# Designed miniproteins, single chains, continued (2): the designs that were tried, part 90

Each design is a single chain, and the fold is of that chain. pLDDT is the mean over its residues in the fold that is shown.

## One batch from the design tools (miniprotein)

Design m7112
Fold by ESMFold2-Fast:
Structure m7112 (fold): chain A 80 residues (1-80)
Amino acid sequence: MSDDQKRERVSREMSRVGRDANRRARQVNASSDVRQQVDQVMRNGMSQVRDMLNNGSSMSDMMSVVDNTSRQVQRLIDDS
């Protein structure tokens, strides 16, 4: 895969994680504090995948970060 293709795919997957998190947060009426924590976890995940892209990391490694980010935001919402 080209770096542009990796960026496009990672961006798309992270956008899905964010949309699913926002939908779930609205359904459970999550507090502002929880929503802020979710936003911070998403920003951290995006920062990690950008660094990994610059470092020539595999798509598999970047998807592991996406999956971990997804699990972390789900846990924050469900624990609220």
Scores: mean pLDDT 82

Design m7113
Fold by ESMFold2-Fast:
Structure m7113 (fold): chain A 60 residues (1-60)
Amino acid sequence: SVEEQAIERLRRIGKERGLSDELIEKYIAFVRENLHLPLEERSKKEKEFRKKYGIPAFPR
């Protein structure tokens, strides 16, 4: 699915940028938990998560 492709991309880019495996898995788990929400709400929650953990914005 598009969602699974996006999650795999998060894992790949996170590793390339030197994020810890623990932080990458935590971020992926957070994204999966919020897949039921509308895109605008998901984007807001993901932005807040990134700010909390000091994660830079990932490229498109």
Scores: mean pLDDT 77

Design m7114
Fold by ESMFold2-Fast:
Structure m7114 (fold): chain A 74 residues (1-74)
Amino acid sequence: SAAQRKGELFLRGLLAGLRRELARARSVDEVEAITAAARKYMEEVARQYDLPEEVLAEHLAGLEAAAREAKARV
């Protein structure tokens, strides 16, 4: 649906912004705080736009990968 496509594009843009924010994080605690807040927000967006579980899972995996990389850098 048009709503689902809009929600997917929104999650894609959100993840791109989160990758940049995580790249600037200075501590493990900061990475974990950003990641926890981002996960909750992504889940709320998926619910609001009635996104398939697979779409949410893909973006959460992207967030988790970015968080792991950020933690390895700090």
Scores: mean pLDDT 88

Design m7115
Fold by ESMFold2-Fast:
Structure m7115 (fold): chain A 76 residues (1-76)
Amino acid sequence: SVEEQIKRLKEAVAELQELAGKILETETDPEKLAKVNEILAELDREMQQAFDAKDFEGALKAVEEAIDKVKEIEEE
């Protein structure tokens, strides 16, 4: 259902916000901070495109890919 897709998308966005927020508060390396901010900026563009296309599955995939990229930076 559309309601279930929206719920999953909200949960994924909340996870990303918590993870990225933690890194932005604790990370002191300006290069890593720049990478996280770039991932978030790119996601904003992808989300806008997905929303305009009414592609909630594409929006969810974009958020999940952003979470994976942010986790990779945390592991560096």
Scores: mean pLDDT 82

Design m7116
Fold by ESMFold2-Fast:
Structure m7116 (fold): chain A 99 residues (1-99)
Amino acid sequence: MSSEELYKKAKELIKEARKKIDNGDFKGALKLIKEVIKIGIELMKLGDYESALEVFKEAIELARELIRRVTDPELRLEAGILEGIAGIGVGVTNLLLSK
């Protein structure tokens, strides 16, 4: 899969995750955020660091939105873990951009 195809897929999944959060489908949103982070990692592997950085930043915002809306401790913990993983993705991607 090309970096352009992966980036387009990530944008579609981000839009779907926002709709799931708005509809109260927090488990569905978590699943999509995991897929978005996976695409961010694949974009890094392809050397598309700018797209990877954007995808990880969007995953952080989605996880934070979920944490604000969810009261279930397990879902809140999982969203926090995903925010942390995406944050590491941002840090690593920025290091790869800094040469």
Scores: mean pLDDT 87

Design m7117
Fold by ESMFold2-Fast:
Structure m7117 (fold): chain A 79 residues (1-79)
Amino acid sequence: SEAFQRGIEEPFRELRELAEAARANPAQADALRAEADRIVAQMTELANRTFPPEKLPEFRARLQELRDELEAAIAAARA
């Protein structure tokens, strides 16, 4: 459904935008930029995979893991 597609595409887009903003800012800590680069690479790998319906929970879980990792890196850079 359209609502289902938006539910997957919006979190993916938001995470990618957040990661790209972090990696593009030269004033950010080197560790945060490196983590943002890693997150973008992992998202690109996920986008290139074919996910049948039974694997969509794994896709969602992996997006959540990447979001948690990026948010932790942002928090660490602000501490």
Scores: mean pLDDT 74

Design m7118
Fold by ESMFold2-Fast:
Structure m7118 (fold): chain A 74 residues (1-74)
Amino acid sequence: VKELEKKLWEALLAGDRETAIAYAKELGKATGLEELAQRLVEALRAGDIAAAMEYMAEMAKAINEKEKQEQELK
């Protein structure tokens, strides 16, 4: 999961939209955040880099919160 996040950010920084879209879809499937991943894909396809970065940040936050809650429940 963290590896997919890294690859997605690298693709975004490189301006490689097709690679970023592919990693966004995989990250959504791996984390169960498919709806956020779909919004990110739509932003990337539209060339809306600001929206894409916001959705990526929301996905990273949701993943971190999910891991945090699992730690607290144990």
Scores: mean pLDDT 75

Design m7119
Fold by ESMFold2-Fast:
Structure m7119 (fold): chain A 99 residues (1-99)
Amino acid sequence: MTKEELEELIKWLKENLEKMDELEQQVAKVHIEALERLLAGADPAEVAREIARRYAKLAVIAGVDEEEIRREIEADPDEEARRIAEEGIREGREEVERR
């Protein structure tokens, strides 16, 4: 993916944020942050691991079953990404329990 493609995607997400529902806005914000980090020269593997954690957390908060989230995590070939995503599940559960 070129820098121009990343910048255009970030711009589109920011411009369309208001048109999204609450969950879509949260997912879009995670994407924007990840793409901005990639443009800043961050390691793609490190960014992918952080995105996996944040998505797992958001999925739990959105009411997706933890077993279903784990099935998606198991498809990831990066063992460290899977471990970090499990932390996202824990953080999401803790946030739901506070409500």
Scores: mean pLDDT 76

Design m7120
Fold by ESMFold2-Fast:
Structure m7120 (fold): chain A 72 residues (1-72)
Amino acid sequence: SVEEVREAIETAKEDVEKLLNSKTLSTEEKIKGLEYAIPVLEKLKSKAPPEVQPEIDELIEKLKKKIEELKK
């Protein structure tokens, strides 16, 4: 359902925030975590109703941008 997909998106956002705010993880470990999350979100999008696909796309784009920022 739309609700279940939105809950999954919110959980993913929280997990990403915790990862990025970690004081014990290296930059390399944070990049790896974000790179792992992208295919998981793409798979979620393939099963998601069209209504919530833009929300997943926005999150994927934000993660890709953050990876590039961390590599600088």
Scores: mean pLDDT 84

Design m7121
Fold by ESMFold2-Fast:
Structure m7121 (fold): chain A 68 residues (1-68)
Amino acid sequence: MVTFAPEELRERVLAEIRATNLALGLPADLSDEEQVARTIAVLREAAANSEPAEQAIGDRRIAFIREV
């Protein structure tokens, strides 16, 4: 069985980001790189002014994205 290559993991992460952004009403027609960059930027800005629980979720997502 083939394990997921980094490129496949990246595609899975991007797919989840797209689905989340669509659910939040964010533009779906952004490029994959723009969607990732926007998500990271929003999470960082939110972390500065958000509850600890939301910060923990953001940190976990950023760490996962960085691994891909």
Scores: mean pLDDT 63

Design m7122
Fold by ESMFold2-Fast:
Structure m7122 (fold): chain A 82 residues (1-82)
Amino acid sequence: SAELRERARRRAEEEFRQILDQIDALIAAGKNAEALALIDQVKAGLRYNRPGLERVLGPAEAAALIDRLLAELDAKRAEIEA
């Protein structure tokens, strides 16, 4: 249903925003190794949760969301490594 899809999408986006804020806080504290470890943990979590997102959003929409979130994590890694 469209209602369940919108709810799942919003929840995933909100949870991910909190994770990005946590990564930013670790970077600000000079805890780059911990920030990189969290990025790797979150990437693994996105891959693990993909089937659940596909069931609610459909495969194309789930893939697009996951690809966007992975790109944001890759941008944070690049920021730390710069």
Scores: mean pLDDT 84

Design m7123
Fold by ESMFold2-Fast:
Structure m7123 (fold): chain A 98 residues (1-98)
Amino acid sequence: LSSKTKDLVDQIQKDPSKSKKLSDQIINDVNQARDKAMQYIKDGNYIKANDIMQDLIDASQILIDAAKKSGDKNIQKAGIVTGGSAMEVQTELTKASM
């Protein structure tokens, strides 16, 4: 996810007209990763869920850094969604450990 997010961000930076389409693609990929992490938590596979959470944190940092440099509001929105998804996974992992 983080590697693909970096590639899509680099594409937006080369062609800002693609910003909305590629940011929407990032949000879609993030939602799929979050859903997969939630399924791993449900299955008791906390190690794989944590791996996805770390990947979401890394992707969020890439998006935050890119948004700060470019001022691109679509990248900023994708960063907020990605960070929120990482927090959701972290919350469920914490609940599962109680």
Scores: mean pLDDT 85

Design m7124
Fold by ESMFold2-Fast:
Structure m7124 (fold): chain A 80 residues (1-80)
Amino acid sequence: SKLEGLEKALIEYFEKHPEIAEKIMKFNSKGRSLEEIARDLALGYLASPTKESFLIAVGTVLKLSREEYKELWEAIEKVE
């Protein structure tokens, strides 16, 4: 399914960028696992009117750099 594909892409992105995963867990985990965060991101993406507005908002919340945000965008877009 599209949701499963998006979750997998996000988990693979976090595995390739462990420093980003650590940053997310430090600033935005609030007791959630990285897998739960990936699922929340995937569900939010599917519910958003535009992927660009979603990824900008998500990047801001997750404290991502412009480059990290672009890589996350490309990971999601590859599955789409």
Scores: mean pLDDT 72

Design m7125
Fold by ESMFold2-Fast:
Structure m7125 (fold): chain A 61 residues (1-61)
Amino acid sequence: SRKELLEQLIEAAEKQDDEKVHELLKKLLGIDAKISMPTEATKKAYFEGLKVMAELLLRKG
């Protein structure tokens, strides 16, 4: 289910698990959602952004 994938994406983003985020985005989008390599300074903002997007899609964007 797409909903289950979005929930997993939120959890993976919260844990800053880039490998799992990539896997889940690939399944959700059906494309090579290759993650740019975030610097340590931008890593938190990057994963927070993914979490917010996934929550919006999950709750009714």
Scores: mean pLDDT 70

Design m7126
Fold by ESMFold2-Fast:
Structure m7126 (fold): chain A 84 residues (1-84)
Amino acid sequence: EGERLAEEIRRNATDPARVQALVDRAMALVRELLQQGRHAEALETLSRVLEALAEAGEKMGLSPEEQQAIRARAEELRERARAL
């Protein structure tokens, strides 16, 4: 589930390699959902992962500007998911 992956990203924010592996798994899930025609669920999954990355970004050394850019992208994807 996207929510589970987002929570694991938040929990593992201090381990960049673990975070990258979780992101890769989330992207694989997004691709599978898109292949199945489940576009809204794919966009929701991606938006949740990006939100978790923005939250984890402080611990990962991302700047406030980088964190805000990731949040903005997550919001855009959530709006697209709701429009489908």
Scores: mean pLDDT 76

Design m7127
Fold by ESMFold2-Fast:
Structure m7127 (fold): chain A 90 residues (1-90)
Amino acid sequence: MRIEELEEEIRRVKEAAEKADRDRRLVLRATANGLEQFRSLLEKHPEAVSDELVEEILEKAREAIEGDYDTMVKAMINLAKLVKEVLERS
């Protein structure tokens, strides 16, 4: 199940947030919250979420951790939009 990979990525984002400065911490915490909402959706409606969409979300989460501040904000915004679209379809 992709849920285990998503939980691991959520943990990494939260760890990155704890070590980050104030501004980066806020963005990373928002990213973690979005991923937790997506994890809950995947648990309740696994057939409503494609493997390709899960991979895209995991990639955006990694971009949020590994990028500079501008890349991180962009990745977080794109991830939030993607999560919102899936939630609205469910």
Scores: mean pLDDT 74

Design m7128
Fold by ESMFold2-Fast:
Structure m7128 (fold): chain A 82 residues (1-82)
Amino acid sequence: LERAREALREKRYAEALLLLAEELTRLLERGEVSEEKLREADALLEELAPGVRELEREELEEALNSPFFQLLHKRFQEVVAE
């Protein structure tokens, strides 16, 4: 998550969102997702939210439609399904 955090500090919001999705997807594939890592991701998303809202629609859609973000969303739902 360090790369996503660094991109956030540099106000590269779309890149930070993509890096966060890629890193979490990697952790999910390795079975290394812990409650601590999920809390770190939630904190990063909270910090990203204002910047993401300032992104142009096309930039946001490109980030959200990335294979990494789509795979992350699917894998996350599978892991936390009740």
Scores: mean pLDDT 66

Design m7129
Fold by ESMFold2-Fast:
Structure m7129 (fold): chain A 139 residues (1-139)
Amino acid sequence: SKYSILNEIMSRLGPKLKELERAVRARDEEAAEAALEKFTQTLRDSFRWLMEQRKKYNLSVDEVLEINEKITLGIQDFVRRMLRDAASEEEKAEAIKRLNEIFYKMTHAIVNDDEEALEKAVEELTELLRELARHAIAA
């Protein structure tokens, strides 16, 4: 089911986001970069797996959209927690807006089976999260 797929993806991504959050709280730039690389690789593998599950089980566009919406919300919550006291409400809103634009691109790539567009969107997300993590560490 779509819920089993979502739970599998979240079980893979959750620990990587917690590792990144811990590194940022510790103000450890090297640990944060290493955690970000692990998160990015896990995200890439998870979305490629989602593309395979979509083909194998003939998931509807709406089911893929629901899965991506839940993943997006989880990463938004992570970004808000990471930035908490290091960013103004306006800066957080701008970060969430940029995050949503990237996830829109990821959703389109998955629906269209466009691996190159997916890779580009994952790299854009990685650069955004790197920027935000550095900002949080410096604060």
Scores: mean pLDDT 87

Design m7130
Fold by ESMFold2-Fast:
Structure m7130 (fold): chain A 74 residues (1-74)
Amino acid sequence: MPSPEEVLAEIEAELEALAAAETDPGLRQVIRWLRDELRRHAAELLARDDPDAVARLRQMHAAILALVAELRAA
């Protein structure tokens, strides 16, 4: 089972790659802002040794991807 730190590093790399590939500069900025917000929430989960940290990080990643898809459709 990957550690929460490994999952966070994977998600941050995926979101940065998504932002780098994005042609809309406004959406690129939103993706990076969402990555920074995920990092902030991850720090809180890690600070309290949350047993659900991995599941919560994966849920937040899925929510960010869904929001980005929604913003592209608007």
Scores: mean pLDDT 85

Design m7131
Fold by ESMFold2-Fast:
Structure m7131 (fold): chain A 94 residues (1-94)
Amino acid sequence: AEEELAEASAELRRAVHELIKAADQGNVPAVREAGDRVVEAAKRLASFNTLDAEIDIGVAEIALAVTLVASKNQGREDIAAIVEETLARIGEIA
């Protein structure tokens, strides 16, 4: 349903925001938890098989790719590894 799609999209956006915030704070456990939530939200959103869902997932992947580059530039290889794993897991959903 349209409401369920909107809810799934909102959850993905929240999970991505939480991951970025945790990465900025250097909170490794929070990055892992947010990464798992991002993957679950992306799986739920992908199950709707809509162009809007594909676009929202693509936007999330771009945000995570930016976070990955930022983490590497900051020397946070531990956070970069988690973000890279999260991106790989999202790529397997399609």
Scores: mean pLDDT 87

Design m7132
Fold by ESMFold2-Fast:
Structure m7132 (fold): chain A 91 residues (1-91)
Amino acid sequence: DEEIKALNSTYDPNASDEEKAERSLKAGEILLKQGLYPFALHAYEEALKIYEKLGNKEGIAKALEGIGRVYEAMGKYEEAKKYFEKAKELK
C-alpha cells in the first residue's frame, strides 16, 4: 500500500526534482527489499539521473550505493564494487 504510493509519487508532475529523486530512492529501497531487482535498478537509476541534473553529490552517491546494493543482492559482485567505488569518490 505505502510502497505503491511511493512508486506512484515519482510520476507526480507537481513534485520538485529533489522530491522526485528522494521518492525514487525510497522506491528503489522498497523494491530491493521485495527482491524486484530490475525495478529497483530502474528506480535508483531515475534518482541518479535527477541528482546528476541537480549537481547533488550526496544524492548521486546515495543512488550509486543503491545500484551497488542491487547488484550485490543479485550476486553480481564485480558490478556492485564499481558502483560502491564511484560513490566513495564523491564523499
Scores: mean pLDDT 81

Design m7133
Fold by ESMFold2-Fast:
Structure m7133 (fold): chain A 88 residues (1-88)
Amino acid sequence: PTSDIELNENYLKKNLTKEEIEEALKRVKEHLERLKRENPELYKEIQELIEESPGLAAILLHKLGVETLDALVFEVAVYRKKEGLPLP
C-alpha cells in the first residue's frame, strides 16, 4: 500500500544522502544489465513486474541478490518516477 512506500521513502531520506541514493540506483542498474545478459527471460519478467507492481519487483530483485537497501531505493525511485516526482 501507499503507506508502506511513504515509510520506505522517509527512511531513505533520513538515512541516505542524494549521492548514496544515486550509487544504490547505479548498482541496481548494473545488476539488471547483468541479468539481461545472463537470463533475458527473467529480465523481461522483472521489467513487466516493475510496470505492474514495483514493490514485488523490488522483492524479487532482493531475492536475486540485490542488497536490501539498494532494492528499497529502487522501489522508492520507481514509485516516484511513476508519480512524476524527482528522486528522494
Scores: mean pLDDT 78

Design m7134
Fold by ESMFold2-Fast:
Structure m7134 (fold): chain A 66 residues (1-66)
Amino acid sequence: MEMVSQNEIVAALQELAGLSPQEALETVKELGLPEWTEVEEAAEKLAERFGLDKEEVKKKLLELRK
């Protein structure tokens, strides 16, 4: 089971949705995401919120984990 941190989600939101770090962090809090979230769940919630492709969001989150 692959997990991503809030920091990786924040970074993905900055790149994919053009948010500032503060806006991205507020979005994570608004979505109720904990410090560690499953990649599938994170990708789904972000895709729903911003009208992004779920698979592209998932790919970006996995790239950021390295």
Scores: mean pLDDT 81

Design m7135
Fold by ESMFold2-Fast:
Structure m7135 (fold): chain A 75 residues (1-75)
Amino acid sequence: MEEAVAAFSEGLRAYRAGDYAAAREHFDRAIALLEREGDPRLEKLRALAYNQRAAALEKLGQHAEAARVLERANE
């Protein structure tokens, strides 16, 4: 449990620093640890980790989309 909480916290720190790739990796790690435990009392933390991973992936997708728009604008 503490390892999963630590991974989740590292993900939040990376997300706040704008490192969405690192944030995604930390949230993936937290989810894997939480799923391995299988503890229903951790359901809320699992849901939160999934939501934060989705937010990091959205930011990564938004950056890729912005790059494509800029490439098209330069043509």
Scores: mean pLDDT 76

Design m7136
Fold by ESMFold2-Fast:
Structure m7136 (fold): chain A 62 residues (1-62)
Amino acid sequence: ASFENVDPATAITEYLSKNGLKFTDVDIIYNGKTYSFESAEEAAQFISTLPKNASFEVKKRE
């Protein structure tokens, strides 16, 4: 899923909830780099560093 100029915490949490996914089930692609997380805490910490209006992708791990 692709997101443009959205609050990352809200957008990602809603996407995960609607799809029955956990933070460990997805990768976040931001600024051309793929980020993978071992825990929900690690994911939340990363997301908190993003701008309130961010553009990024969320992909299921393959």
Scores: mean pLDDT 82

Design m7137
Fold by ESMFold2-Fast:
Structure m7137 (fold): chain A 59 residues (1-59)
Amino acid sequence: MPVPGELDVRGLTTLDLAEHFGVELSEEERAQAETTPFEDAPDSLLEKIQRRVLELLGE
């Protein structure tokens, strides 16, 4: 990659974010998250990630 800065800014998939927060995904949601950037993710998938983040903040 001749321009690593661009990848660093927003190179994450929705799956990478879900794995980071330990979100449980269905087989369909996991497949979608792997190929879909978080900006284009379905609201249901984003809601699951958000709920997990709130749980972790409650620790």
Scores: mean pLDDT 66

Design m7138
Fold by ESMFold2-Fast:
Structure m7138 (fold): chain A 84 residues (1-84)
Amino acid sequence: DKEKRIAELLERAREALRRLEEDPEDVEAAQEFVLSVYGLRSLGLSQAEIARALGLSQSTLSRYLRRAEEIVQKHYEEKKKELE
């Protein structure tokens, strides 16, 4: 059920966003937010529709996504350094 999956991903995105508001460096929350938003995009939702559903402007959603992606990227670079 597409509608059920959309609702689940929106709930995950909202929870991840709340966690990031409390701890801006929460890697798990950043990963969950990025994956949830990309999941919604894969189900055919536009960035405008996702932003509206989350109570955000498109510019705010873009800013939050960039920050979350940066957190995830930095974490993977640190892990890669540990493996070398």
Scores: mean pLDDT 83

Design m7139
Fold by ESMFold2-Fast:
Order: sequence, then structure tokens, then C-alpha cells
Structure m7139 (fold): chain A 94 residues (1-94)
Amino acid sequence: EEEIEDFVEALEKRLPYIEEQLKENPDDEVIKSFLLNAVKYLKKLVEESESLSKELLERAIEVAERIKKIAEENNLEETVKEAEELIELLKKKL
């Protein structure tokens, strides 16, 4: 599905910069909000999708696991929980 693939690709490119930005500015509420909203939106796209390729599912898992890692390093409990739920959902579809 083009929409989910484009979003996964955008996150793959953006997450390294977000991780660096949040390490330099740990009180960056905009970046923290972005991570939570990104996980929630990706979860919605995955739930609404009828079928996803194995390759796209594997890439989405990597993105979700990276978001979880960034969230854990920054004590973002809600984002960690949402990312864990997304990872479980993606693994069930694999």
C-alpha cells in the first residue's frame, strides 16, 4: 500500500535526525509529540490495511523498534507502550 510505504520511508529517513535532536534538546515537546503521533498514525495505517508485503512489514517493525528505543532512552512511557502494541500487531501480520 503506497500510503503506508511512503510513511515508513519518511520515518526511516527522519528517525536518525529525531534521535540526535532529542539527545541535544531533551525537553523538545514538538519532537516528543511527533514520535507519539507517528506511532499512532502508523498503527492506524497498519490496522486499516487489508494486506502488506513481508518486506514492508519487516521495515515497519524496524521503524517501530527504533521509535521504541528512542522513547525508552527519553522516558516516554506512552510512546513506548504504543510502539510495543504496534510491534506486536506487525509481528502477527508477518
Scores: mean pLDDT 85

Design m7140
Fold by ESMFold2-Fast:
Structure m7140 (fold): chain A 64 residues (1-64)
Amino acid sequence: MEEDMLAYARSVLPSDEVAEAVVAETLRLWEERRDEFDPSKGSEEAQIGGIFEELVRRHFAAQP
């Protein structure tokens, strides 16, 4: 999963540094929010993917 997320991030984000930062932040937020885990909202993989997708969207939304 982590390797797959990093490969995808590198394909859509402008630099390796940004890709690595987004993946690291996704995993950090997941660990911080582990107490908020709701199995009715999908698998652990699906919820991690949701955080990753939101961080990617925020990166592009913040660009001028």
Scores: mean pLDDT 74

Design m7141
Fold by ESMFold2-Fast:
Structure m7141 (fold): chain A 55 residues (1-55)
Amino acid sequence: GALPSDAQVAEHAEINRENNRIYEELKAEHPDMPDIELQEQASAITAKRYAERRA
């Protein structure tokens, strides 16, 4: 298979880092929220922020 480009690698790393940060923030703000809900919320927020930055 084809290897990802440097740009794709950097993009993926940025998305992962933002997702982790958002997850940590959500967990701190909503300590009573189930882990699966935190993961879904973090992923949704990360995707939204990423889309907004690319618009």
Scores: mean pLDDT 77

Design m7142
Fold by ESMFold2-Fast:
Structure m7142 (fold): chain A 99 residues (1-99)
Amino acid sequence: SEKKKLEEEGREYAKKFLETEGEEGEKYYEKFLEIGDKLNGMTEEDWAALSPELRRVIEEARRLRAEGARARKAGDEARLEEVERRGEALEAPLERLVA
């Protein structure tokens, strides 16, 4: 299904993010967030069928992306640092998703 293809793509980008340092790794994280945005339009049935861990990571990544956008527009450096810190907290769930 389209859902399973998006999940697979998301896991691939999460894995590449974990394996890649610096600016190139940041690009893979952005691709992972794009997959989260696509999954945001899923039906309730499709959403319920996602693993709880993958669903939680996608939801949090989407929230962080929105918060980062707001912080940039406001010039809020402290909030940008908080968004970065919360993004790092997703590494353990991402490791479980790609194991």
Scores: mean pLDDT 70

Design m7143
Fold by ESMFold2-Fast:
Structure m7143 (fold): chain A 87 residues (1-87)
Amino acid sequence: MSLEEQFKELAKEAIDFLEKNKENSPLAKAAKAVLEKGLENPSKESIEQSAMALGLVAAELEEKGKLEAAKYLREIGKKLSELLDEM
């Protein structure tokens, strides 16, 4: 699987998770927008921006006591960071 295909898979997982769990905060909406933009034009910058955006949402979820949701997004963010190490 190409790095771009791996990114698209992870981005779709993150978007689906945020939508399924009805995470509609401004940070979650911004993260969805970043992920959707990356899906249209995958790049190293899109992967970096997506990892950062998911980290911010995870931190907000931890602050709200949603520890399992935060852990899931951090795991996706970690996988995105690992893709950057392969570029």
Scores: mean pLDDT 82

Design m7144
Fold by ESMFold2-Fast:
Structure m7144 (fold): chain A 63 residues (1-63)
Amino acid sequence: DDLAERERRLREEVVEEVAQALMDTLGVPEPVARQIAEQVLRQDPTASVDELIQRGIQLYQQQ
């Protein structure tokens, strides 16, 4: 009955998937990968998972 709950779950799934890819690619701990994933998703919530992964890698490399 609450569409916002479904949107939240889908967002959490996207964050989890992006974070896992960042952990596998960059070797960063889960909390760091999740923080990056959440940051890039906030910058572009309509981006594809592949785009979010690419942006996350770029963001980490620019620190």
Scores: mean pLDDT 79

Design m7145
Fold by ESMFold2-Fast:
Structure m7145 (fold): chain A 85 residues (1-85)
Amino acid sequence: TEEQREAGIKAAEELYKLLSKYVSEEEAEEIRKLILEMIEKGEVSEEARERAEKLIGEAVKKGKPSEEEAQEISAKFGEALNLAP
């Protein structure tokens, strides 16, 4: 729905801001673009999800966010794809 798409885009932007603290703007933008592409298609393929999860996992590994921020990153990713947190 339009509401789900709007919520997903907002979550993707919030995720981008969080990731930008830990990785380069270019790396954060790559993750953002991948998520936005899935939202625009209205479909989350297994391959696209795995790619996004891998990139986010690498960002978390490099940046070592606090437990609270790591949970926020996971929650925003789930919200962006309209998945359970």
Scores: mean pLDDT 76

Design m7146
Fold by ESMFold2-Fast:
Structure m7146 (fold): chain A 81 residues (1-81)
Amino acid sequence: QGEQLYAQGQALFEQGRFIEAGRLFARAGLLFEQQGDYVSAGNAFYNAGRAYMEAGDATSGTGFALRGIGLRIDGGDTTPV
């Protein structure tokens, strides 16, 4: 379930376990995208990007952040990105 993986990712991010957090956020994003929840998918991928950037993986971080921004726009998220 995407919500459970997202919550676990948040807990790992708060613990400074950024690579593990990024992996869980990315998995949550994939599940939300498969469910057609593009706003939640975008938020999950954006947070995966943030987690990978904090870990020093700029390539994965940039890729996931851009995917997240695109999905949030497609999902009608009016929050500035």
Scores: mean pLDDT 77

